# Designed miniproteins, single chains, continued (5): the designs that were tried, part 56

Each design is a single chain, and the fold is of that chain. pLDDT is the mean over its residues in the fold that is shown.

## One batch from the design tools (miniprotein)

Design m17932
Fold by ESMFold2-Fast:
Structure m17932 (fold): chain A 104 residues (1-104)
Amino acid sequence: SAGEEAARQALLYLGSAAGLAGMQYFIAKKEGDEEKAKLLGEALDALSRGAAAVGRQPVTAADAEEGLRGAEEGREHIEKAGVPVPGSLEDAIRYLREALRLLS
């Protein structure tokens, strides 16, 4: 379905966003910025929960809602860390909103 396709696109973009946040996490750890590393670690946990939800088969509206919460929590933690929000995360949020609309 179109909603399942939107969820698959969201999963791809969440993976990209997690990769970029993970790079910033390792840089923060290497530089000894423990507060930034903590926030980016929390962002990675949130993005991972969201990806796990929208990676379920078959994906449901509840899974898309869980994915959206994870993506939005991840974005909030990245912003608090002072890191630019990856465009892939904004794309993931857009696809999650579309998936939620189509699966509801």
Scores: mean pLDDT 92

Design m17933
Fold by ESMFold2-Fast:
Structure m17933 (fold): chain A 78 residues (1-78)
Amino acid sequence: KEEEEFKEKLNKEAQKEFDEIKENKTLSDKELEELEKQIEELQEYIDENAKNNDKEVFEKEVKMLLLSAIITYVEQQK
C-alpha cells in the first residue's frame, strides 16, 4: 500500500508536468504526442521499479528523467 501511494505520487507529478506543458502551448501536436508517450513509458518504469529502490533516490531519478524528456522536446522548438 505504501509502495502504491509512492507510485501514485510520482505518476501524478509526471502527469502534472505534461499537463502544464500542454497548457502553455509551447510544443506542436506531434511533439506533445511524443512527450505523452515518454510520460507513459516513465509511468511504466515507476510501476516496475519503485518497490526496489530507496524512495528519495528514486523520486530524484524519476524527476531527472522527466526533466530530460521535457528538455528534449523544448530544445526542438529552438
Scores: mean pLDDT 73

Design m17934
Fold by ESMFold2-Fast:
Structure m17934 (fold): chain A 65 residues (1-65)
Amino acid sequence: SAAREHGRAASRMLMEAGASPEEANRRATGAAVYAGQGASDAEAARKAGVSPEVARLAREALLAG
């Protein structure tokens, strides 16, 4: 599904930035969860421990379905 593909893309970006696969998946999922709860990209980034750009991409992945 598109949702799974976008989720994998977000995790890949974190891995390319130096995160382990487990850490990338955890942080990307956290950012998407906070975005789903109505958090701004800056708030999701702070809470998930990622950059605002990664938080934005995780939100876009969530919204793409």
Scores: mean pLDDT 74

Design m17935
Fold by ESMFold2-Fast:
Structure m17935 (fold): chain A 81 residues (1-81)
Amino acid sequence: VQRQQLQRQRNAIRSGTIGRVNRSQSDRDTTRSQLTSEARRSGSQSVMDQAQQVIDQRTQRTNDIRRQGDQDVQRAQQQVD
């Protein structure tokens, strides 16, 4: 296999992962902004706690996407090296 072809595959995996992470982060940031605004307006600690739980769930999803992508990139990088 040509090294240049492996490098292209590695770069494609990186780009794909970045795109997926960016979409997930954008969704999370929109939700966080909206929930933080509402919690700030309410002044209630329990509303803030509920908002944090939703944010945490979305953060875990984003982290899972990133972890999987990082593993895929690392495997591709090992083949290039």
Scores: mean pLDDT 78

Design m17936
Fold by ESMFold2-Fast:
Structure m17936 (fold): chain A 55 residues (1-55)
Amino acid sequence: MTDEEREQLQKRVGELLEKAAEAKTSNVEDREKTLAQIEEEMKKLNQIKEELAKQ
């Protein structure tokens, strides 16, 4: 996997974390949607970390 792909994924996670911070001041429904998106992106990031560790 390339460093460019990793950087792109980290950027997406950062954007979702920023949305989560905003969602903390919002209603429960928006918070749940944002958390679900973050969880999905974190799973992808963890898979990338495991692939890099094998190299």
Scores: mean pLDDT 71

Design m17937
Fold by ESMFold2-Fast:
Structure m17937 (fold): chain A 100 residues (1-100)
Amino acid sequence: SDSDQQQTTQLMQQAQQISNDTRDRIIQMVRDGSSDSTRSSIINQQIDQITQIYNQISTISDSTTTSQFGQGARFRIISNGSLSSDSIRSQAGQQMDQRF
């Protein structure tokens, strides 16, 4: 239904916002020379939050189309990728290049 699509969209936007906030925080921490263990702690906490959101999307998808669940799984993979140190470092470089 349109309501289920809107709810799924809101949850996906919330997961993306958490991912973006974590990315920005890790970029700042990399700039400040923060330790790998400190970054890992923050990443693990955000992964838990994102996982909870995707579990909610999965529950909604049980009453909607299988394609919606497939989209949620793709976003989970992308979010995990963006939270990796290599992906975050790449994104930090791109953002710094865009500022100059």
Scores: mean pLDDT 62

Design m17938
Fold by ESMFold2-Fast:
Parts: structure tokens; sequence; C-alpha cells
Structure m17938 (fold): chain A 78 residues (1-78)
């Protein structure tokens, strides 16, 4: 159904976001501190915007909020 397709898309987007965040984590040690902070901050902001876009699906929203928290934790560790 339409709702099932939308949920599947949200979950696929969350998985792609996690993969991109994992790549940033691997690259962070080769970036300047300022570049790494900017990358993780942009990641957190983007994940929060995605959570708002999927606000009608609490599980997809929770996935993007968890990704935002992960990005913020990585930034805080720098």
Amino acid sequence: SHMEALRAQGQANAAKFQAALDELKKAASSLSKEEAIGGFQNGADTARQMAKQYASDPEVTAQFLALAAEAEAERAAL
C-alpha cells in the first residue's frame, strides 16, 4: 500500500544515512577538527530534518532522531 511504500522508503533512507555517517566516522581522523565538527553537525541537522519529514511514522522518526544523536555524540567527542 501507499503507507507501506512510504515506510519502506523511510527505512531505506535511514539505512543510507547510517552508511554515510559511518563513512564520515572513518574519514574523521584524516579531517581537521573544524571539518569533522562541521560534517557531524551537518549530519545531525539533516537527520533532524528527515525526522520531521517522517513525523507521521514514529518508528522511522525514532531512527532519524537516533542518527542525529549519534552524529552529535561523535561531534562532542572531538
Scores: mean pLDDT 87

Design m17939
Fold by ESMFold2-Fast:
Structure m17939 (fold): chain A 68 residues (1-68)
Amino acid sequence: SEEAKQEAKELVKALPDEDLQRIVPFRGDNLEETKKNILEHIDSLSPESAKKFLEDLKKDIEELNLEL
């Protein structure tokens, strides 16, 4: 659903830059560009693909947080 796109985008925006780099294997001085590219990618997804992306993203975030 469209709500899945917005939730995924909000998660990407809320992630610390270091955590985002661990989930998305991009690194460099253009972290803002990396975030923009991810957000644009999410917007391009179908509602069904956006749900899968959100599920995968939440899973990656949970795996990172297991080290707390």
Scores: mean pLDDT 71

Design m17940
Fold by ESMFold2-Fast:
Structure m17940 (fold): chain A 103 residues (1-103)
Amino acid sequence: MSPKDLLNKVIDGAKQLIDLSQKVKDPLWQAMLQFVAGEIVGIANKLLANISQISDEAKDQVIRAYDYIQQSITSLQNGDVLSAIDNASRALDYLRKALDIVS
């Protein structure tokens, strides 16, 4: 998968998390999930702006981020909001590592 295709999947997954977060009843957990997912979109867009600088090391971090986004979506679909927040936060940490590599 190209870095561009992978980052677009990361953005689509984060947008799906924002959409699913609307069904979260706890206002603090909803806000936390929306904040983390919004940060994921922001960093992924910064990585897209620097797509030519994405090394294999940076790409590996983005792959890990995408895996955690998928786990977060699955947790939300199963009603496990805390695991969804944890997995989304881990995805954000891997995207930050990717951004540090390309900056």
Scores: mean pLDDT 91

Design m17941
Fold by ESMFold2-Fast:
Structure m17941 (fold): chain A 87 residues (1-87)
Amino acid sequence: MSDEEIVKKLEAHLDGLIEKLREQAKVLPPEEAVELLQKFIKTIEEDIKKLKEDTSLKPELREKLIEVLEKAKKEVEKLLEEAKKKA
């Protein structure tokens, strides 16, 4: 698997998870939606931390993977702000 394929697979996976979170946030009570989204943000932050500490990855690949996770975090943070307005 090429570095580009690894990055694209992570992006596709995260896009799918964010879409599911967006749909779940629409049907959950606002307080539960906030809790769900906060837990997901924490998981992304932990994944970013692990990637920063992973010396087995090429620096260039690691940087791209971190960028993808940070973009996903920003999208979920927007969903969290929307959920908080309804809570």
Scores: mean pLDDT 83

Design m17942
Fold by ESMFold2-Fast:
Structure m17942 (fold): chain A 83 residues (1-83)
Amino acid sequence: MAEENAEEARRLSEETEEFAEYIGNDKTMPEEKRKEYTEKFREISERMRRASEERSSREEVIRLGREAVEFSLKVYEEREKLK
């Protein structure tokens, strides 16, 4: 259980960081928005990395995962609006 949660948190951390890099390179998005969203995703990624290392509760991992998904959807909507 804890090991499974750690693996999931690590995977989510890596995916969130990759998405942050992708957003940071998106020239169609205003620089201010890119910085804001990139910083937020990196914050979430770091929290997920810590959750993995510290064997955080399942509830914490689920909460961080939901936050990442919600932000991804928000960024997607903003990008479509600015395209």
Scores: mean pLDDT 75

Design m17943
Fold by ESMFold2-Fast:
Structure m17943 (fold): chain A 58 residues (1-58)
Amino acid sequence: SAEKNGKGAYTLAKAGFTAEQVGAFLHANGVSREAALAAGRAASEGDEKAAAQYAGKG
């Protein structure tokens, strides 16, 4: 789900992974490259809700 992907992205970003690495993780889980990168950036900025919304668009 988008919420699960958003939580996962936020957790990885908090653990020190880069936005690009978080985006790659989301893309591997079925999110489009564009949505995954946007979600990874949002997660790296600490915005779990935006990360979930972007992940839901992919």
Scores: mean pLDDT 82

Design m17944
Fold by ESMFold2-Fast:
Structure m17944 (fold): chain A 79 residues (1-79)
Amino acid sequence: MEKLVIEQADGSKVTLEMPVTEEELLKALESLLNSLPVEVYTAEKLRIIGLGLDNDGLISLAEAQELYERVLELVKQYS
C-alpha cells in the first residue's frame, strides 16, 4: 500500500510498492548504481542484499528510502 518513487538516471520514474525484495530494489536503483565507481557500487549492492537477508527477503519503506537517499548522495559525490 505504501509506495516509493525512484527517479532513474534518465529522469524516468519507477514506482515500487512496499515492502520490496532486495532484487526489486536493486533493479530500481541499477541505473543510479551503474554511475558509481565499481568499488562503491559493489559495497552498496552487498549492503542491500545483506538487509534483505536480515529481513527474510523484504525491505520496508523506511529502509528502501534510506538506501535510495544514500545512493543519491553517493551519485552527487562522484558526479
Scores: mean pLDDT 79

Design m17945
Fold by ESMFold2-Fast:
Structure m17945 (fold): chain A 80 residues (1-80)
Amino acid sequence: ELSPLERLMEEIGDVMTDLLAGRLSVEEAKERLLELVDQFEALTGDREAAERFRRKIEEARTAEEVLEVAMEMMNYIESL
């Protein structure tokens, strides 16, 4: 079974896959990523990283920008 952080990484990956496949709109992907940032903060206690990711998600306007934030989140979690 996956750890909570590995599960979080899978869910971020699912958002990226669904956005790329056109199954999620940009706004739907942003909403999903904001939920995942809340889970990230609860699991890690890293308020500073969570606030940075929330800001970047809220400021994202295109699918490419949303994917960039999702990739940054994945890379950050992988570095923990």
Scores: mean pLDDT 88

Design m17946
Fold by ESMFold2-Fast:
Structure m17946 (fold): chain A 75 residues (1-75)
Amino acid sequence: KKLTEKIEEIRKLEKKADEAYKQGNFDEAISYYKKIIELAQEMEKEGFLPLQALYWINKAKKKIDEVKEEIERRK
């Protein structure tokens, strides 16, 4: 019933992930993006905003790939 709280949690996690990425804390950034995927997958299973949930899943996966590319460049 509190879909708004899940959306706010995803937004907070995205903000934390972006901040961790900017600070060079790549492992933390990946951890936060994975949590976004988990919450968005729960929303999809419950039938809440399936297109928006899929958007967050795909966006977070893309961000994880970007973080992994940055780690690769630092070697």
Scores: mean pLDDT 81

Design m17947
Fold by ESMFold2-Fast:
Structure m17947 (fold): chain A 65 residues (1-65)
Amino acid sequence: KPSDAEIKAAVAEIILAVLKVRLSRYPPTEEDIRLAEKAIELFKEAGDQEGVAEATRLLNELRQA
């Protein structure tokens, strides 16, 4: 059975995958920004520093659009 940290990292990865697909097709929304922030929180709780960096990069791209 996966740990709570593994589940949080998996959920955050799903959020990033969905956001990447959406942003390739549609302009960013405030909801997309909130989802990116949620992914960062989940990766932090999971201790996944690579995930935090990737989600932070995506959030910065959203804020610049």
Scores: mean pLDDT 82

Design m17948
Fold by ESMFold2-Fast:
Structure m17948 (fold): chain A 76 residues (1-76)
Amino acid sequence: SEIDLALELTRKVDELIEKAESPEQKRRLVQIRRYLLEHGTVEELRRALKIIDEAKSVDEALQGLERLVAEHEARR
């Protein structure tokens, strides 16, 4: 369900925030989570979870998530 996807995204991003070593990385992750929860479709939330699951580092996850957000904004 959409609620389950939103909850899982929140958990996975919180895990990335805990692993992030810089305040800048933490700030960017918080902004991405807020954006996806406010504007993300169910399909975009699923894509975000896949990006996080496949990422080998916080930086890789962050790059993938920021690309997803940029793609969404470009379609406006």
Scores: mean pLDDT 84

Design m17949
Fold by ESMFold2-Fast:
Structure m17949 (fold): chain A 90 residues (1-90)
Amino acid sequence: SVAELRRQAIERVEQTVKEIENASFEERKDAIVKTVIELKQEIDSANLSPADREEVLRSFMSALMALLSTILSREEVQEILFAVNEALKG
């Protein structure tokens, strides 16, 4: 279900952020980009409607932004968001 996919995506984002709390910035960026790519692939494979796909993506991206803001500076968050957006375009 859409609700289950949303829950699982948010939980994976939360787990990734927790795992990288003590990592270097480059390791944090790489882990986050990898997690976002994997989540996008899972969402795309679920054959959701465009509206449901957008809702799941928006939900986990909002959770990611909020969590990253607790462990990173504004400049670091922007660098990671740029890398994530570039990965999502592929």
Scores: mean pLDDT 83

Design m17950
Fold by ESMFold2-Fast:
Structure m17950 (fold): chain A 93 residues (1-93)
Amino acid sequence: SEEEEKKEIEQRLRQLGLAKFLTEKLGIKLSEASQKQVKENKEFIEKALKEGKITKEEVEEIIKKTQEELKKALEEAAAKGDPEAKEALEKIK
């Protein structure tokens, strides 16, 4: 269904947002399997954009929201005393 297609697009965008956060904000090197998944997700989203199923603005909004939610989750975990979350948060400040 159209709703199921939209959910798949949104899920793959959230995965791209996570990968971007891990690499660009935390400096984490992705595994070869994760790098392959990023390429597959990008190709899927490019096809969806070409077919008019999502706009570039919606892509950017979902990625931005995903990164903001991840940062907030790290801030909350760090506030609760998680040492791994504290270390990760220091890398993105």
Scores: mean pLDDT 84

Design m17951
Fold by ESMFold2-Fast:
Structure m17951 (fold): chain A 82 residues (1-82)
Amino acid sequence: GEIEKLKKEYERLEAELRGLIAQLRAQGKHDLVLELEIDLGIARIYVGVGEATKDEEVLKESLKKAIEILKKAIAKAKAVLA
């Protein structure tokens, strides 16, 4: 279903961002690492709250918001690594 596809995309993007954060940390980009960790935390809060409501439409909205946060964070990380 749509929720299962969104959860898989969220998990994929979270894993990608974590990999980029590790690379940036190794390069000493500590300020950007902190910003990206905050973005990751906000995305996780959206998903956790969405799941807690037990409402599929609220969960879909929360997952879409979390995915957009992760996509923007990944773009920031990639711009610095380019």
Scores: mean pLDDT 91

Design m17952
Fold by ESMFold2-Fast:
Structure m17952 (fold): chain A 59 residues (1-59)
Amino acid sequence: SEIEEKLRELLEKETKNLTDDQRNQIVAAAVALMNGEDNPELKALLSDEIRELAEKLRR
């Protein structure tokens, strides 16, 4: 999916300068949002662009 690849590229780009712990937390938040978790704390960890892509991938 083009949307999945775009999300992966944005996650790598936005987390490049973060610690491994911070990167893992953001990636986990994006995955949880894709799996249908509607949690404002998860949304707050993500950029608007990543959040919109994760919501479009929601299954």
Scores: mean pLDDT 78

Design m17953
Fold by ESMFold2-Fast:
Structure m17953 (fold): chain A 90 residues (1-90)
Amino acid sequence: MSVELKVKVEIKPLDEKHAEVTVTVELVTDLSALPEFDASTPDLMEELLEKLKKLGYKPVEGSLKVESSEEIEGNVLTAKTKVTVIVEKE
C-alpha cells in the first residue's frame, strides 16, 4: 500500500513574547486503506506545544485555527490539514 505523509512546521515570531506556530500535514493514501489509517495532526501539534512549553511558551486561548481540505481522484485521497496557534512566552 502506498501511503505518503508530509509534515511541515513553521514558527513566525510576532514580537518578543509571541510567536505564530503553523503545522501543515499532507496525507496521500489509497481509499481502501482509510479505515486503518489515523493521521493525527492534533497529536503532532500537542507534541510541538509540549516542546515549546519546555522553552517557556504557552498557547494563547482562542488562537487555535484548523483548516482542512480533501481531494479524491479515483482511489487516491489527498488530505491536507493546517493548524495554526499563537504561543506566548512566560
Scores: mean pLDDT 70

Design m17954
Fold by ESMFold2-Fast:
Structure m17954 (fold): chain A 96 residues (1-96)
Amino acid sequence: MTEEEFLQAARDFVKAGGGHLTEAAKAIVEGREDEFVEHVRRWLAGAVGLRPVTVEEIKALLPKLTDEQAEELRRLGVNRETLKALSYVAKAIEEE
């Protein structure tokens, strides 16, 4: 997938999840790590089609996260598409 395809997917996930994915990415960028997991949890309440991911996959896409935060995302059932969307939304926020 291209970078544009991932950014488009991120926008679609933000719309589907009521904006919580964007708030999660903003929390990572701004160092508000305690709020990150809460926003992801709220976004996942509306998500469907989740596929399991490993802590290693989470850390590869979101290297700013601690091991504890990555494990919490795994427990929440976050999927690869969500992780990629988060990484690209965070990148877009950092570029602004």
Scores: mean pLDDT 62

Design m17955
Fold by ESMFold2-Fast:
Order: structure tokens, then sequence, then C-alpha cells
Structure m17955 (fold): chain A 55 residues (1-55)
């Protein structure tokens, strides 16, 4: 039905927006941890940035 199609479209748009915002929060958090000298945080930050650049 048209209502079901609209629900699907809205859910996908919201999911993408939420994912983008969560990625930005996660990157900011990892940047702070990397500044503290946490090597694992630096590697995770590099991976997240590479994934976003590939989008």
Amino acid sequence: SSLERLRQQRRRKLAREIARKLDEVAIGFLEKQAEKGLEAARRDLERMRAVRAAE
C-alpha cells in the first residue's frame, strides 16, 4: 500500500540520518581518546574516516 511505502521511505531516511549523526559523535569521541594517546582509538578513527570517505 502507499502508506507502507511511505513508512519504508521515512524509516530509511531516518535511519541514514541517525547513522550519520552517530558516526559524527563516535568520531568526535575517538578524536578525544586519540588525543589522550590511545593507539586503539587512533586506529578506529582512521578506519571510520576511511569508510566515510569511501561513501
Scores: mean pLDDT 79

Design m17956
Fold by ESMFold2-Fast:
Structure m17956 (fold): chain A 79 residues (1-79)
Amino acid sequence: TNEAYKKINEAIKTLLDGEKLADELKDDPEKAIEAVEEYTKKALELADKASGYHGTLGDLTRDAIEQRGKELIDEIKKM
């Protein structure tokens, strides 16, 4: 239980860090997209580890992270 929550929190924080870095890279959309892709990948790996401790919570976290990462990339492409 505690290990699952720890990995879920790390995954969410990783995605938020990626979003902040992408915001700092606003003047370079290609680098902003690369930052979102890299941090989303790291966040998904953490969510997959959470699934090892609690499948349902890990899978829900993974799906949420994947969806948000795609939304961020789409937002950057529209800039």
Scores: mean pLDDT 83

Design m17957
Fold by ESMFold2-Fast:
Structure m17957 (fold): chain A 58 residues (1-58)
Amino acid sequence: SAEEAIAAARALAESGDRAASTAGRVGVWQGEKALAEGDEAAAERSARAGVDAALRSA
């Protein structure tokens, strides 16, 4: 779900790795913005993209 993807991105935003935390923060921001606009599918895609980018940097 979008909420689960945003939660995963938020966990990565707390990472000690600068690149991973940056990607996680971007994923949270974009996901929450899309949710506020009522686009749950875009929110999930954006948050998961942030998670994927964070995991690639680790």
Scores: mean pLDDT 80

Design m17958
Fold by ESMFold2-Fast:
Structure m17958 (fold): chain A 81 residues (1-81)
Amino acid sequence: MEEVIKKAASLVAAGAFTASNGDLVEAIRAYNLAYEKFKELYEKGLSPEDILKAAEEARQRIVNGEDPEKAIEDAYEKALK
């Protein structure tokens, strides 16, 4: 399960890196926030597939110009419905 959470957080970090034109600090910030939120999803009983779906949702929101923190929070809330 830790590997799925790391993969999910890495997808979000890659989105933040792309959207920021290669800002590693933004990518690291997005990774850490996404990791914590996706760990919460796992603790609430979500499947690996649902966690990866939430990561892809957050990634797409970020590359479409949404603030990374808001995109991660919105994807987290959507996954809990």
Scores: mean pLDDT 85

Design m17959
Fold by ESMFold2-Fast:
Structure m17959 (fold): chain A 85 residues (1-85)
Amino acid sequence: ARVIKRKLPVKLNSAAEAEYVAKLILEEIDTLPAGDIVRVTIEEVASKESVDAMEAVFKKAGYKVKITYDPSGGEVVIEAEVPEP
């Protein structure tokens, strides 16, 4: 499977901003073949609530999501896998 890396130097200040960013990522993922993974790195300190909002958007779309938070670096890594048929 192909891994597509995206880096977002943005701070997620609200659930609404997180949902907007998740929808932009979904638009990109919707053009990908099953089994591809999009890895999104958020460099600014994101609230857990904002990260949870992004995860909820991906899960509602049927995608498998893995979230890794680095408390030392303040980075959040979100991996969303396009579902296989």
Scores: mean pLDDT 72

Design m17960
Fold by ESMFold2-Fast:
Structure m17960 (fold): chain A 75 residues (1-75)
Amino acid sequence: LPPLSPEEVEQFNKFNDQLLEEEGKKVEENPEMSGEEGLELGDERGEILNHLLETKDWEEAKKLFKEKTGKELEL
């Protein structure tokens, strides 16, 4: 596979940063969240990012982000 362009790398970083921010907000808003549930959020983020790396389907990534966070992905 050809390496990602600098623009694609920047978009990936923005996507990951936004997922991390929403993950952190969910943890803070749910004080009953166990450490196991926190790890599951991290695993889910990893799966989403790996799927995007394989498919390069940004429309699917935007849909998943909106379903998970209720917000539009900003790139």
Scores: mean pLDDT 74

Design m17961
Fold by ESMFold2-Fast:
Structure m17961 (fold): chain A 71 residues (1-71)
Amino acid sequence: SMKDEVIQRIDKIYDQIKPELSPDLQKELEKIKNDTVEKINQSESDKEIAIHFTSFSIQMSGLLFDADLEK
């Protein structure tokens, strides 16, 4: 299903980004991931899934920006 494919993509992004983050940012990443997966699981349409994945992507960009400031 689209939910399974998007959740699998989120898991891959999580695994790739996590090692680049400080422990505090890793906690933020984990919270964002868990909140996003729950919202996707509760979504009733592909549009809702796309909205939550877009929100996740924006938040990932923010975490990477914060990580770059730590360098």
Scores: mean pLDDT 87

Design m17962
Fold by ESMFold2-Fast:
Structure m17962 (fold): chain A 103 residues (1-103)
Amino acid sequence: MSLREQALSEAFSAAAEFTAIAAIASLTPLSPEEQRLLKELGEELTRLERALLAGDLAAALEEAERAIRLADELIKLSKDPELKKKLERLRRTLERLRELLRE
């Protein structure tokens, strides 16, 4: 499988994991900071997918690194065990993607 196909597969996995996170978040009282970071994370994942679809691997790496930082901040702030667990799963998916993009 090509690097781009592997990266796209991991990005689609990240998008699916984020959908689960957003669903849990909709049922959970979040702080304003958690809400802001969650929105920013969703926006970065969208930019990551667009970069990969455009074949811009350098932009995709930058967006993946930003998404990892946002996930790390959300993990630190999160008080909900299920939300934290899902965020840690997303962070692992993004780390695999970052490794693929670094070569």
Scores: mean pLDDT 87

Design m17963
Fold by ESMFold2-Fast:
Structure m17963 (fold): chain A 80 residues (1-80)
Amino acid sequence: SEIEALIKEYEEKLKKEKDPRKQAVIFSALAVEGTGLITQKELELLKQGMPRDEVERIADELSERFRRRLKEILEEIEKL
């Protein structure tokens, strides 16, 4: 999935970065870009003729999964 690929890319960047302030910038970039991908997916599904209610359900599921992953990443950063 595009979101999982993005998460892996940013996890690799976070592993290489030792400055906590730069880690915060990288984490913020992940949050912004991931949210952008979810919005793009919503627009693609709407353009394909999927009903709005179904698109909103899919977007909500993706957003919840992404928020969960962000929380896990943040907790790991805070433990280091």
Scores: mean pLDDT 84

Design m17964
Fold by ESMFold2-Fast:
Structure m17964 (fold): chain A 100 residues (1-100)
Amino acid sequence: SAMEREEKVKKAEKLKPIAEELIELVENKEYNKEKEEEFIEKIAEILGVDKEEIKEVVKKLEELGFSPEEALYIYATLRIHGKSKEEILKLAEEVRKKLE
């Protein structure tokens, strides 16, 4: 419990500057496929996950109507909170239904 909490906090601290850069690029209309690939690599390293998992979940979130940048942010945030890819997709479907 305590060790899991400490690890989560450390990963969140590493993701914070990446999230800030992502938001800045989106606000400046500079977010594109090349930047998406760079963020996927950084997030994969920080979370200790395979980048193909990130790509798969991001694609499925985009099919649910999220933007690529929203999909990355949702994935990273929920994964750091210990949610599996299956739980992330279920939560995203529930959130999308409530935004209607």
Scores: mean pLDDT 78

Design m17965
Fold by ESMFold2-Fast:
Structure m17965 (fold): chain A 56 residues (1-56)
Amino acid sequence: SAAREARVRAAADLLHRESSSRSLRELGQLAKERGLTSADLWEAMGRLGRGEIPRL
């Protein structure tokens, strides 16, 4: 769904901006604060690993 895709894109942005300075636990907390689920984070990580989401 469009809402799901938007959440996965937001999760990918969070990972790009914060992952080098944050633990996985801290990333999970930031995601919750933004209304994202663990599933959204895991999907974003998978897509980044497969090169399916543009990386900076």
Scores: mean pLDDT 75

Design m17966
Fold by ESMFold2-Fast:
Structure m17966 (fold): chain A 73 residues (1-73)
Amino acid sequence: SMMQLGNGVRFIVLDAKPEDAAVIRAALREAGLLMRSRVLPSPEGLEIEVPREDAETVRALLAELGFRFREGE
């Protein structure tokens, strides 16, 4: 099935700097998720949008990298 925006999970990485985007993109690339994720600036730091089936992997990656994050609705 094709992914639609409403079938994704949004993470807000708190207090992330622009240089942290490169670290996050590298981790997503290693996990094979970069092409189906979006990493965008956010007022709180960075926003990451991923398919729901990949949410657990992304949650684990952000925790392992030591980032603070919250999930969007």
Scores: mean pLDDT 80

Design m17967
Fold by ESMFold2-Fast:
Structure m17967 (fold): chain A 71 residues (1-71)
Amino acid sequence: SELEKQAEELKKKLFEQFKEQVKGKSRDEQMSILAVKVQEFVEWLQALGVPRDRLQQLVKDFVNEMMDYID
């Protein structure tokens, strides 16, 4: 759907910002940045009326991608 495409595009944009922001940061600072990116993504998905179950799945996928990057 169009919403799925927009969600994926925003996720990619936020992930690129995350990659830049975590460079040379401590684990605690990286986790704080991750939380901010998750909150930005959640707020956008909620504003578009994405159902809770789908929102939770999209957020889990995003968290996993960011965690894999910093591990």
Scores: mean pLDDT 86

